Designed miniproteins, single chains, continued (5). Designs and how they scored, part 107

Each design is a single chain, and the fold is of that chain. pLDDT is the mean over its residues in the fold that is shown.

## One batch from the design tools (miniprotein)

Design m19715
Fold by ESMFold2-Fast:
Structure m19715 (fold): chain A 88 residues (1-88)
Amino acid sequence: MAPPQEEIEELKKKLTPVLEEVQKLAEKLRDKPEKERDQIVLQKLADLMLKNNIISEEIAEKLRKGDVEGAMELLAKQLGISEELLAS
């Protein structure tokens, strides 16, 4: 079942502040090695998205492990959207 347009708009509204917060965190971590920064950012993203009921625990677990591709695949499947649209 394709999600109704209202559900997609609500999800986008919840995702926008999460992505902005994560971007600000990444800027604060600019003195850290890229690998460490990415790990911290992914963990924060997983925590914020899980707290806001945007993703399942399974997706959050993959993000915490650094399996971004696996997490995006599950998220796209859960939302019924393409991975390309999700990455935009």
Scores: mean pLDDT 71

Design m19716
Fold by ESMFold2-Fast:
Structure m19716 (fold): chain A 69 residues (1-69)
Amino acid sequence: SDEETAELLLYAAQRYADAAVRDPSKLPLMEKAFEAIKKAAEQMPEVSERVKKGVDELLARARARIAAA
């Protein structure tokens, strides 16, 4: 279902965010992955906004955590 796909996409995004926080050299790879996830979410109108908001929040938190280190 779109709901299950959205959950998996957000799970993947969280894993990329965790990796980038641990290793900031991976930040560009995380950003590229997040753009791909947001693009995939555009195929699922019912969950698209939630996935995009979740990804944007993860990106902001990862950047803030890295900047604070």
Scores: mean pLDDT 85

Design m19717
Fold by ESMFold2-Fast:
Structure m19717 (fold): chain A 77 residues (1-77)
Amino acid sequence: SPADRLAQDQKRFLDVGYKILDDKGINSKSMRRIAEVAAFSAPLAVQMAKNAGMDVDYVKKFIKQAEDAYLQDLKAA
């Protein structure tokens, strides 16, 4: 179903986001929350970062890296 596909896509994005954080040695609960929120809504993750006083440019770069890696993973399948 469309809902099942959406849930699978969100999980794939989250797995990629966590891998990027792990590969960079980033052990941050805030960045893990950004990855979780970005899997559902990138604009909401950016807004959450602004409200938390995080480096918004850094968060946007991370989300873009996760999106790029997610798209490459889909092409390899």
Scores: mean pLDDT 84

Design m19718
Fold by ESMFold2-Fast:
Structure m19718 (fold): chain A 70 residues (1-70)
Amino acid sequence: SEAEKLKEMLRGAVQAATGPEGERFREALDLLEKDPSKVEEVKKLFDQITEEMNARADAERAARAAQLAG
């Protein structure tokens, strides 16, 4: 169940990500498919990649939004 949920989240992340994070999500998905016992490790990876991606996107969009507003 945990592995299935994480796998679904990774699939969505791979499809949504168009940058370098897509490769990392795909590698994490491959690891989980090959070794389900690594669900905890893969979950940590997913969380870290998502946090990094969101932080970068947030900073970039905030700067662009300021330009669009003026």
Scores: mean pLDDT 78

Design m19719
Fold by ESMFold2-Fast:
Structure m19719 (fold): chain A 79 residues (1-79)
Amino acid sequence: SMEEKIKELSLLDLDEDGKITEEDILEYAKLHGLSTESQTTPSMQKLLKAIQKAFGLEETGLFDEKTKKALEELMKQGL
């Protein structure tokens, strides 16, 4: 479920405040060289697939425009 995917994203909470922000996701992506042009790490690919599944997108595991929008929507819903 969406709630289960949000809990998985809690591993990206770099501030230890119990919430994942858009900044946390972007910082994680930066640290791991995540982009639409580059190959993602296996761990990030699993995370992206989880987000894609939660939003009914194709589980490509790539940081494409649809996945980026899904991440932005997830952040706006409050983690």
Scores: mean pLDDT 57

Design m19720
Fold by ESMFold2-Fast:
Structure m19720 (fold): chain A 88 residues (1-88)
Amino acid sequence: MFEKSVLLKVKPGKASIEEIVKRSNEELGNSPIYRYVLRPQGGSVTAEKKGDGILITATGKDERNVNLGLEEGIKIVKKVVKELGGEV
């Protein structure tokens, strides 16, 4: 199994980091990359609060698919942060 993580330093806007994490995980669970690429192979992509930021972790059997999951996770978290008036 491959595992890769990125910590994004986040400046929250109107919402808490916890709310950003919750919404990010909801969108990640509905992502085509997760549902059709990672999940069928027993992989995952998740977001969690860590210190002053958000840790994005992708896992899977194939390194290329883990990289795709990590890129998707970063994209979704950045989108959610901006939608809630924050910066990343």
Scores: mean pLDDT 84

Design m19721
Fold by ESMFold2-Fast:
Structure m19721 (fold): chain A 89 residues (1-89)
Amino acid sequence: MMDELFEEALKRAKEETPDEKTFEEAANKLTEYNGLNTEEAKKNLIKSVKEVIREYFKEKGLPEPDEKELEAIAKSLLVIHVEKIESTP
């Protein structure tokens, strides 16, 4: 479950990293869903996702991704998460 989501995000980050607009739309949907539609809430969401990704790499014994790779994985993970929520009947 969680591992599948991370594997999908890693693959998308390498093959087709979401553009800034796609990422911003996904982040806005997630913050609106939580009743928070502020720039601060969006920044905190990105920060939290990056921390979760770092912890995942650490627990799996994988080399820690650099800032650019973390950004790409975080954006991909958020976009995939929103896509899965919107695709649920």
Scores: mean pLDDT 72

Design m19722
Fold by ESMFold2-Fast:
Structure m19722 (fold): chain A 69 residues (1-69)
Amino acid sequence: MAQRLREAARLAEAGDIDALEALRQQLEERGDLVSAQAVKNAISLMKMGKEKEAATMLRTLAELEELRA
């Protein structure tokens, strides 16, 4: 799961909202609702022009998953 959140952080830094929406759908289909919600929150931040905040949030969540796993 941490790998998916790291991928999402890279997409957020690139400003690729369409790729993030696709990743969110894949996470929902896999039953990873927590990561899907994180990606959804990041997309909302990006639509508000807060791409740096979105990327930072996703990186922090990925690091937390690595420490808790």
Scores: mean pLDDT 80

Design m19723
Fold by ESMFold2-Fast:
Structure m19723 (fold): chain A 76 residues (1-76)
Amino acid sequence: GALLVVEFDPRVPGTGDALMAVIRAHPGARVVSASATPEKGTVVIEVRDGVEAGQALAEELRKIPGVLKVTLIPLE
């Protein structure tokens, strides 16, 4: 398994919708926590299919214009 920590700017139009669309398109991914201030949002995603699937999802999420940072944490 892996965790993705996604930091995004919620002020960029469509960022939240684009994030959820990408996550929903990946059957092994689930949101485990989400928080937002007006200036910055954070979503934590668990990826069950391992680090390779987590890397693929991270690259897809990085394509979203409002995404600031994606951190992959391997789970042992």
Scores: mean pLDDT 83

Design m19724
Fold by ESMFold2-Fast:
Structure m19724 (fold): chain A 62 residues (1-62)
Amino acid sequence: AQATLDLAVQTLTVAGREELAAAMPSLSVEEQRELGIEAGTELSLERMKEAIDKLIEENKRK
């Protein structure tokens, strides 16, 4: 439960959902887990796009 909460808060904060991260302790464990998974999926896709863009720019420069 605590590990899930910590992960969800961190994921939401990095995804820019700070208000939801602050509200997490007042939500049920099931709601906390679901929000964490949703934000984690969105963040993973965004990270992949950033990595690809960085490689493209690096190849243009070198």
Scores: mean pLDDT 62

Design m19725
Fold by ESMFold2-Fast:
Structure m19725 (fold): chain A 63 residues (1-63)
Amino acid sequence: MKEKAKEIALKAFPGARVLDVKEISEDTALVVVQLNGERTTLLALTVDLKKGEVVEVRVAFES
């Protein structure tokens, strides 16, 4: 599960760094990724493992 969730997250956000993966259910994982630009932004991604898609994006932290 976690490997598939990471792959889906990185497909949506190429070049992001995966910091954490939490299994929420059999079909859903939460993936925390770090985006590096002018600011460091942490996104919490809700990943649907059956659809192979990121279904929700939340800003967890922005500097």
Scores: mean pLDDT 78

Design m19726
Fold by ESMFold2-Fast:
Structure m19726 (fold): chain A 80 residues (1-80)
Amino acid sequence: SNAENIAKKKEELKKKAEFYISGVEGGLRWLERHGSPEDAERVRELLDKAKEAMKQGNYTEALKLAKEAYDFARELMRRL
């Protein structure tokens, strides 16, 4: 059914967003110890936006923001 297909896609997006959020949380803990406070704050702001989208059930936006935060955290870690 259409409802079952929508629920399945929504659950897949949620799981992907949770995966990236978890990765960003790990990266943020590392940046808080080794990076600048300003860079850690920028990652935290993106992470907070991703978590807010998750709370609202907007898993497409949550995944988009979580991936952006993940890529940004990785780039900052690469420069340290």
Scores: mean pLDDT 86

Design m19727
Fold by ESMFold2-Fast:
Structure m19727 (fold): chain A 65 residues (1-65)
Amino acid sequence: MKASEAMLELEKLIKEVGLEEAIRMVADRLGIDAEKLRQRVEALKAKGYSERRAAMLAIMELLDE
């Protein structure tokens, strides 16, 4: 799945199932570790990013590895 498609689906899933489950589902589809993604989202939220932006930035960073 392309990153743009993953981010669009992430926003929809957050509204439907909440952030925690949305992260898990997107991580599974992208083949990344759900716990690693969750930790990065939490770290970005602690820096003042919104929930949506933190999740998007975390996905982009992990996909660029």
Scores: mean pLDDT 76

Design m19728
Fold by ESMFold2-Fast:
Structure m19728 (fold): chain A 85 residues (1-85)
Amino acid sequence: SKEEIQKRRKEYLDKHLDEFLAEIEKVLGITLTDEQKEEIREKALSLPYPNLNYLVDPVKVIKESDNPIEALAEILATISYFEEV
């Protein structure tokens, strides 16, 4: 059901978000605040559909984005739709 998909996505993000963002911080040489991490999580959960194009080159998507927080949320939303907890 839609509710079961949303619950699974939340569980995925709750389990993997910090590890994913730590790797992004390392790769991009940036530091995210706890407030920015929570914003990314909430935005990711609010996105209704995955976009697989964001997964072709996620580092490029983030670097070329006018809003890296939104780009990260869209990437994580897409991952959370397809990955197992």
Scores: mean pLDDT 80

Design m19729
Fold by ESMFold2-Fast:
Structure m19729 (fold): chain A 57 residues (1-57)
Amino acid sequence: MEVPKEVELNFHKALLESMAGVPLEEIEHYIEPYRDWLLSQGVPLKVIETTLKPLYE
């Protein structure tokens, strides 16, 4: 499974912004396309949540 480059880039931006202390609400726009894409590929929700968990801490 190959993640679209734009989705992957936005996810990396979300990680960097989260590490810089930007609020989750502002980085959600970078996370949503990645989450939606994973769901469309049949990735289980629990796996998606585990992958994204560092962004919510």
Scores: mean pLDDT 69

Design m19730
Fold by ESMFold2-Fast:
Structure m19730 (fold): chain A 59 residues (1-59)
Amino acid sequence: MSPEELLAELIAKANELLEQLAKEQNWSQEELEKRKAEAEATVRALVAAGHTLLIDPPP
């Protein structure tokens, strides 16, 4: 597994969860886009720092 594949999958999951939360919490599109950008930056920083254990992908 490449670090880029892991990063892409984690960002995709974060985006899906944020879209779910946006529907539940009735967020604006602007708020959702802001949250997605912040989540992507955070995931990229965590992957770069090697803290991937904070993100749980159990099959």
Scores: mean pLDDT 73

Design m19731
Fold by ESMFold2-Fast:
Structure m19731 (fold): chain A 77 residues (1-77)
Amino acid sequence: SADEANKLVEEGNELDRQGKLKEAAEKYLEALKLDPNNEDAQKGLFNSLSVLKPEKQAEIGQAVIEKDLEKAQELLA
């Protein structure tokens, strides 16, 4: 639900504040699985991915565009 997705975004934001960027990205991806159009989850995800190499950012971004969120999550691991 949207409420559950918003809770995951808040958890991701807290992890991001702690510098736990991979864990934050995982929470934002979980939010997008529940609500694919959640703008805050999309913004949080791409901000947390900024610490990865450009090639890995592109791979994960492409998986998100394709709505293959399982693949995006595997690429984060």
Scores: mean pLDDT 82

Design m19732
Fold by ESMFold2-Fast:
Parts: C-alpha cells; structure tokens; sequence
Structure m19732 (fold): chain A 96 residues (1-96)
C-alpha cells in the first residue's frame, strides 16, 4: 500500500473514532501525499503510528495523541521541526 494511502486510511479511522465523517480514500491519499513524501523524523514517526492504526494494531485515537504531543513540543519547547510538520499536517487536513 502507498504511504499516502496508509495515512488516509489511518486518518479516516481516526475521524470515525471521534464521530466525524470519513473522506473518500483516493482524495484523502492525494491530500496526504506531501506528508507521505516528507522525510523528517516527525513524518516517519507519524507513518509508523498510521501503519499500526491502518492494520488495527493501535487505537485510531493515537493519531490525535501524536498531534497533541507535537503541539506541546511547539508550545513548551519551541520545536521548529514539530511546527513545520504540524503546518504540513494542517495543510493536508485542509485539502480534504
């Protein structure tokens, strides 16, 4: 499965878990392609979480937990790398 498709599947499972409507998988994969192509440690860690969620090996809420951890890193530590990844993530979600 393409990395963007893994991210899209995991995010749809997250949306369903929090009571929000799922998006079309192909369109969601297109929106998440910039994230899938990002080679940052944050993108790699997010993909590992998304793979586990997509396989049913982790609860979908872990997507939201990871976003929360990144937000705390930005707010508390001034982590510019976490901020950059969050901007990519927000752009992907906005493109859904």
Amino acid sequence: MEKAEILAEAYNKYLEAIGLPKHDLEKAAEAFRPLAEDESPEAKEFLEIAEKVAKGEAHPIEIGVYEGILRLKVAVLGDEEAARFLDLFRAAVAAL
Scores: mean pLDDT 85

Design m19733
Fold by ESMFold2-Fast:
Structure m19733 (fold): chain A 109 residues (1-109)
Amino acid sequence: MMAERAERLARELFERHPYDLEALREALERVREEHGDEFAAMVAHALARLYREAGAPEELVREMAYLAVRYLARATGQLTDEEARMIAEALVAGRASAEQTERLSAKTD
């Protein structure tokens, strides 16, 4: 329901704190405090996507994905922090594999 607002805020954070993981974690925690876990999860998910599209280091993409899953888990009460991290790792690994396949198919041997 707040996807458009979350996307816009994610872009603002991406532009304001490029590749600064600590500043992004602090900003997302503030978003959680002001707007709740579900909205913070949406912002973190949008940030993970923006970092992946920008070719950012996997560590940044993974951490944003982990924060998104963690906030969503807290909002729904369905997952532990460990389960959230495992899901985030699987998601990032799956995306990395898809990107590697696309890179290989873009090359004419």
Scores: mean pLDDT 70

Design m19734
Fold by ESMFold2-Fast:
Structure m19734 (fold): chain A 85 residues (1-85)
Amino acid sequence: SVFAALMSEAARGLSRAIQLAEERGDEESKQLVLDAATKISAEARSYGELKALLRELKEQMLAMGDEETAAIIEATLERMDAIAA
């Protein structure tokens, strides 16, 4: 299904964000991404819900000054929009 492809793309993006946080030794950013992944797994049942949760994570990263992780999430959202088109 399209939603399964979207969930797979989101998982890939979140895994990249976790890897970046681990490489930087940034446990706070890593925990926020893990918390977002847990929330997505528990709550996301549509593309709209999945997109809203990823946007929330992006805003949290920007508020922390983590523009690099925010850029990973934005690129993930753009890839998901392409899948949904």
Scores: mean pLDDT 88

Design m19735
Fold by ESMFold2-Fast:
Structure m19735 (fold): chain A 74 residues (1-74)
Amino acid sequence: ARERLEEAERELLELMGQLSEEKREEVHRLLGERQREIAALAEREGLSEEEIVERALRAAEEVVEEARRLLEEE
């Protein structure tokens, strides 16, 4: 899970490097929203480290897909 999360984060950084400044800010905002949602859920439900990493991976993969979509629209 952590290794896949590192891969997704690496891919996201590469995509963000190709986006315009405005699109990069949009991706950064989405990532921040997902991170806040996971943090709130972890506090409320007492998630394990493994569950947090799994949710972070899913969020990272979703943000990568959105970044790809934004890049294709440029």
Scores: mean pLDDT 78

Design m19736
Fold by ESMFold2-Fast:
Structure m19736 (fold): chain A 115 residues (1-115)
Amino acid sequence: SILQKLQEQQKRDAELRALPEEVLRALLERAEAEARRLEAEAKATGDPQKYVDAGKAYVRAGYLALLLGDLDRAREFARRAIDLAVKASESPDLEIQIEGAMVMMGASSVLIAAA
């Protein structure tokens, strides 16, 4: 149900906010490395699914940057996620277009929170 999904999201957000700064920083470094790897793979292959995967990874990195109070990095990651989602939207695959739109939504939420 929608309520169960909201409760699960609230629980995940609370768990992340409770983590020590050192742990959040390590998670951010890993998330950024993953996002950059996926972006490089997307650019090398032109695979629209890899553009979506990279966008999702940057949204995650942006959210972790927000939790650390690094608003400049959060904005940078969110903008990269939007650029990657725009590239994915060039695909005629409706499923990829929907996933790309969800990446744009997530990235926009990070940008609003980082403003």
Scores: mean pLDDT 86

Design m19737
Fold by ESMFold2-Fast:
Structure m19737 (fold): chain A 86 residues (1-86)
Amino acid sequence: MDEERRREIEERAREILERARELSKVADQYPEVQPAVDAAATAAHMALQGRDEPVEVLEATLAVAERQLRRAEELAKEYLERSKRE
């Protein structure tokens, strides 16, 4: 049934929230990372709290969270690498 898919969504959403929390530390120095971090965290929270939503909607929401997290990670990596270059 869709309950297994919902559990997978919940686990992935929790991982996104953990990654977003780590990226917020970079966003404190580089504010341009913050919008992507906030978007990822918001979408992940919606996926966790949307128990009444159709699975398709939750999967689409999680896909948005994953795209925003990936964008934030790419931006954070770029700024962290620049910080390492003396």
Scores: mean pLDDT 79

Design m19738
Fold by ESMFold2-Fast:
Order: structure tokens, then C-alpha cells, then sequence
Structure m19738 (fold): chain A 100 residues (1-100)
């Protein structure tokens, strides 16, 4: 019961971080690269939350799938920025491990 509530809170935070990465990536693309730091910051937050989520196992599967989809879309928006792509891929890789 308490573990399930914590899992939902962590999963929701992860989805918000992934949404932030995608929004930041789209804004960065529209405004000529001025928001790269927002993309990197959101990607690093998503990576940390995905690692924390690993402890909750199968209950996180749908949250991880949604976060991964958002992170993959963000990578497409910043594909010409090697550092932003690398940070988004690090977050996506962590989400894939939890989604096992």
C-alpha cells in the first residue's frame, strides 16, 4: 500500500521530467538552441528518477514506457546536438532497464 503510493509518485515525477525534456527540446529547436540547458536538466532529472524507480519493479512498467516514448521524441528534436542527445539517451537507457 505505502510502496504503491511511492511508486506512483516517482512514476508521475518521471513522466513530468520526460515531458519537460520533450517541451524543452521543442522550445530549443524553435528558439535556435537557447534552451539546451533546460533539455539537459530535464534529461538528468528523468535519469535519476528512472534509477529510483527500479526498486518498484513491475508497477513502474507503464510509467517507464510513457517516459521512454517522450525521451525518444525529445532525442529526435535535438538530434544535431550531440551533448543533448547523449543526456537524453542516458535517461532512455535507464528507463529501458527499469522497463525489463
Amino acid sequence: MEEERRAVAVGTALEIAAIGALFGARLNKKLGGKHKDDVVSSAESARRLARLAERYGPIMQEFMKRALELLEEAKKEVEFDKEAVAKLEEAAEEARRVAE
Scores: mean pLDDT 79

Design m19739
Fold by ESMFold2-Fast:
Structure m19739 (fold): chain A 68 residues (1-68)
Amino acid sequence: DRRLELAEVLRALAEDGDMSEKAKEAAREAAEILEKGGTAEDLEERLKTETDEGAITVYKGTIETLKS
């Protein structure tokens, strides 16, 4: 399942990634959304309320991966 595989990658990025704490928090939250059966649309809705540049990048990358 691409969604669960992506959630695993996001969790690894949150722990070991070279990124800001806000971006790591976004990666953890995105992974949780996907693990709970969330969709690209759920991530797009979350992205609407995000103001941190690093977090925005994480959500956009996740959405793009799910749509490809």
Scores: mean pLDDT 82

Design m19740
Fold by ESMFold2-Fast:
Structure m19740 (fold): chain A 96 residues (1-96)
Amino acid sequence: SPEVEARLLERTARSLEYAASLAKQGKFDEAAKVAEDNARFLEARAPTSPHAERLREIAELSRKAADYAKQGKNDEAAKLFTEAARIAREVAEELR
């Protein structure tokens, strides 16, 4: 259902925005875990989605953000989390 997929992507966006907030607070391990959990979810869902390429892009940005967070590059991580969340919201809007 497009409505169910839109709601899942909106939840993903909120989760990534939360990861950005954690990164800005210096909670890099927590931010990385949230990002990696979201990336795994999106990668598992992509093969059954009409937006597979966009879901993989969000996952790749999330993994890169997690890597920056693990390096203590919290501002760079937060920017990538925010960009991944923006794309997730955009795909959710396209499903309406």
Scores: mean pLDDT 86

Design m19741
Fold by ESMFold2-Fast:
Structure m19741 (fold): chain A 77 residues (1-77)
Amino acid sequence: GPGEDFGLSASLGAKESNSWVGYQYGRDGARYGRQVNTGIGGYKSALRAADGAEEDNSHGGYFSGLMSAQGALEYES
């Protein structure tokens, strides 16, 4: 569902941008999104991936996470 799916999408985007921390944080966020299976849950889980990518200084992973978070908000709106 959307909570998990947007978190996993952000996690994979971080991995493709060589952010291992963004990948791990995004997968942890997706576990939260599985419990809060809404666009808001997806928004929060995708932001977790962006947060991890920022710690890795991965601009691509950070941007990917923000885009997934935006998509989750649009899904609920």
Scores: mean pLDDT 80

Design m19742
Fold by ESMFold2-Fast:
Structure m19742 (fold): chain A 65 residues (1-65)
Amino acid sequence: SASAKYGRAASDMLIAAGYSPEEANKRAAGAAVYAGQGLSDEEAARRAGVSRETARLARKALEAG
């Protein structure tokens, strides 16, 4: 599904940045929670401790689910 593809892309981006798979999944999930609350990609990224691009992918995963 598109949701699974975007979610995996967000986690893969974090793994490429040096995070473990466990940390990557946790941070991507955090960004998705903030996106679900109506926060901008920039604000979600700041609160989740991820890049704006990772937050955008997490939001796309949520929107596609």
Scores: mean pLDDT 85

Design m19743
Fold by ESMFold2-Fast:
Structure m19743 (fold): chain A 93 residues (1-93)
Amino acid sequence: EKIKELEEKKKELEEKAKEERERAEKYLEEAKELVEKGKKLIEEDPEKAREIASRTAGEVLRKIGEATEALLEAKKNEEEAKKLEEEIKKLLE
């Protein structure tokens, strides 16, 4: 049945969206850990504070970029799943 095929595709997209949101969450956690690591390094070597801060900022921005990309992918999958839900509803009246 066509309805079952659409339901399976919807479920797959919802699972992919969930995985991408979890991936984004992990990247944001890693970004937070990088900030804490950078703070500790600055406390240990204040003379290198600017160098450490610059390096840490670059790494954090990269992780935020990765998280943003994952969130955008999750949103696309969620929107496709919503379209399939509307299609299923139209077939059912």
Scores: mean pLDDT 87

Design m19744
Fold by ESMFold2-Fast:
Structure m19744 (fold): chain A 66 residues (1-66)
Amino acid sequence: GPFDHVPKEVIIEEVKRRFGASEEVAEKVAEALLNGDGKKAVEILVKEAGVSEDEADRFLTSLALL
């Protein structure tokens, strides 16, 4: 998928760093992205990390460009 080039550990650390999310939430986001489910990753960020959809979409774009 579009995030296959990004190690799971890097996704987890970026979610925690940018949004102050817990390890559990960051791991759920990383798993969704590595499974190619960007919509699920955005949903988790909005519901469990308090991130806006616009911020989540910008984050996914930033990760893809790493």
Scores: mean pLDDT 83

Design m19745
Fold by ESMFold2-Fast:
Parts: structure tokens; C-alpha cells; sequence
Structure m19745 (fold): chain A 62 residues (1-62)
């Protein structure tokens, strides 16, 4: 999967986490990313899920 697409997923996850008032944890980021990917019919590897979660946490720090 492209790094650009993982950044899009991370950004969407950060927005959803802010909307729901979720704690800024890797566990919550992974859960939200997996839900977004599943709804979009996208299967992520464990490595891609990890990367997207790290990106989501970086967006939350902005």
C-alpha cells in the first residue's frame, strides 16, 4: 500500500478520534483505522496498520 494512502487513513483516524473524544493511544488509533479500512473494503497488513496508527498519533499532536 502506498505511503500517501497510509497518511490519508491516519488523517481520517485522527479526525474520528477527535470527534469521539478518544484517548490518544496507539490501541485506539489501530481500532479506528481498522474500522475505516473495513468499511472501505481495504485489508491492511499488521505492518501497514502499525504505520497508519503512528501517522494518526502524529496528526493528533498537531
Amino acid sequence: MSEEFLRVLGSLAAQEMRKKGLEETKTNAKKVIKQIADKSGIKLTDSELEKAAEIALEFLKM
Scores: mean pLDDT 81

Design m19746
Fold by ESMFold2-Fast:
Structure m19746 (fold): chain A 78 residues (1-78)
Amino acid sequence: HMMEEILEELRKELDRANVSESVKETLLKLVKEFLETDDPIERDILYSMMVMIATVENNEELLEFLDELYEKLLEEMA
């Protein structure tokens, strides 16, 4: 249920940012895989890919969203 809430928040952010449908679908897929993985190395790789995409899109709000997402995940792992 928390995963669905995070994905819904991301959808809203991407809609506000006027991001292309292909980029939206790619980011939603990467965030889902990021939340589902139990491998810290895979999680870091997925996060790096998402940050790269947000940087290429020049979207500061998306970068802030991803940073908050990573912090929240680290809290749940503690």
Scores: mean pLDDT 76

Design m19747
Fold by ESMFold2-Fast:
Structure m19747 (fold): chain A 97 residues (1-97)
Amino acid sequence: AEEERLEAQRKALEEGQKKIEHYDNVIKAIEDDLKKAIERYTKLAQEKIDADPENREQYLEEMKKKIEEATSIAKKGIDAAEKNRQKVLDEVNKVLE
């Protein structure tokens, strides 16, 4: 009975850790994708400014809007992954009680 309980707790911890690692990887992927998107939008804006410097403010505004939209999407994805990660932690902790 006691050995069976300890084995169940160990398996729950192992499965919980795997799920936590999955959400950590999801968060990292979203952060990496956002960084690449910002770099891409910044490069495109700079190329437009270099070709047409008189419209610099317009190209910077377009860049800011695209970065803001990408950042908003990334934040929602990270927030969702963090909430799911916390639920896994709460479930693991409940099994350990």
Scores: mean pLDDT 87

Design m19748
Fold by ESMFold2-Fast:
Formats: C-alpha cells, structure tokens, sequence
Structure m19748 (fold): chain A 79 residues (1-79)
C-alpha cells in the first residue's frame, strides 16, 4: 500500500468515525488544560490515540505508518 493510499484510507476512516476522533482530541485537550502534559505531548497523545484505532481497524498497517500519514494529513489541514 502506498503512502497516498494509506492517507486516503485514514481520512475515509476518520470521516466515518468522527465521534471516536473527537473523543481522543477532547481527552488530549483535557490533560493539557489540567497541566498534566505539554501542548506537544497533547498532540502526540492525539496522534498515538488515532493511530491505535487505525491499526485496530486495519491490522495490515503498522502504527508508525499510521502516525506518519496522520501527521501529513494534519500538515495539509485535513485533520
């Protein structure tokens, strides 16, 4: 699977699972606002959480491939 195929797969999954993605984002933000983690750590928590859900849905993907694709989608303003 190419990087572009992985990015498309992840973006399509996120569109179908917005409630799960929003729950992960809220947890990351809540931890940041409580002073438990930094802003950088909150972003990593979000990326790790979404990547874990992606790997559960698509076990053929590695967590690192999922994380790289999520980071690129964030840079492109799609997440």
Amino acid sequence: MSKEEIKKLILDWIKQNLEKVEAIEREALARYLRGEISAEEAEQFFIDGVADEIVKAFPELSKEEAKEAILELKKEGLL
Scores: mean pLDDT 84

Design m19749
Fold by ESMFold2-Fast:
Structure m19749 (fold): chain A 91 residues (1-91)
Amino acid sequence: AIAVSLAAAASVKVGETLTVTATASAQPARLTVRVYDAEGRLVASASSTAATVTLNFTPTAAGRYAVTAEAEDAAGRVSGSVGRTVTVLAP
């Protein structure tokens, strides 16, 4: 199985860049990173066949954001997924 890890700050301020790095333990068929706002709307995403994906996102609104990463194997199965909460603070 492909394990996925996610590195992101626990909190950022509105207008500051949040850098999210997802790393797969083996070469995936696809590695996807998604950022959701406090309303559950997708606000940023990146995907690649590389074992590492970096996404830079600058929030415009305070609130609790969700960051997820998902790896698919060569058979098209979701082999690993991970999620984190990031708190976006008012400026």
Scores: mean pLDDT 83

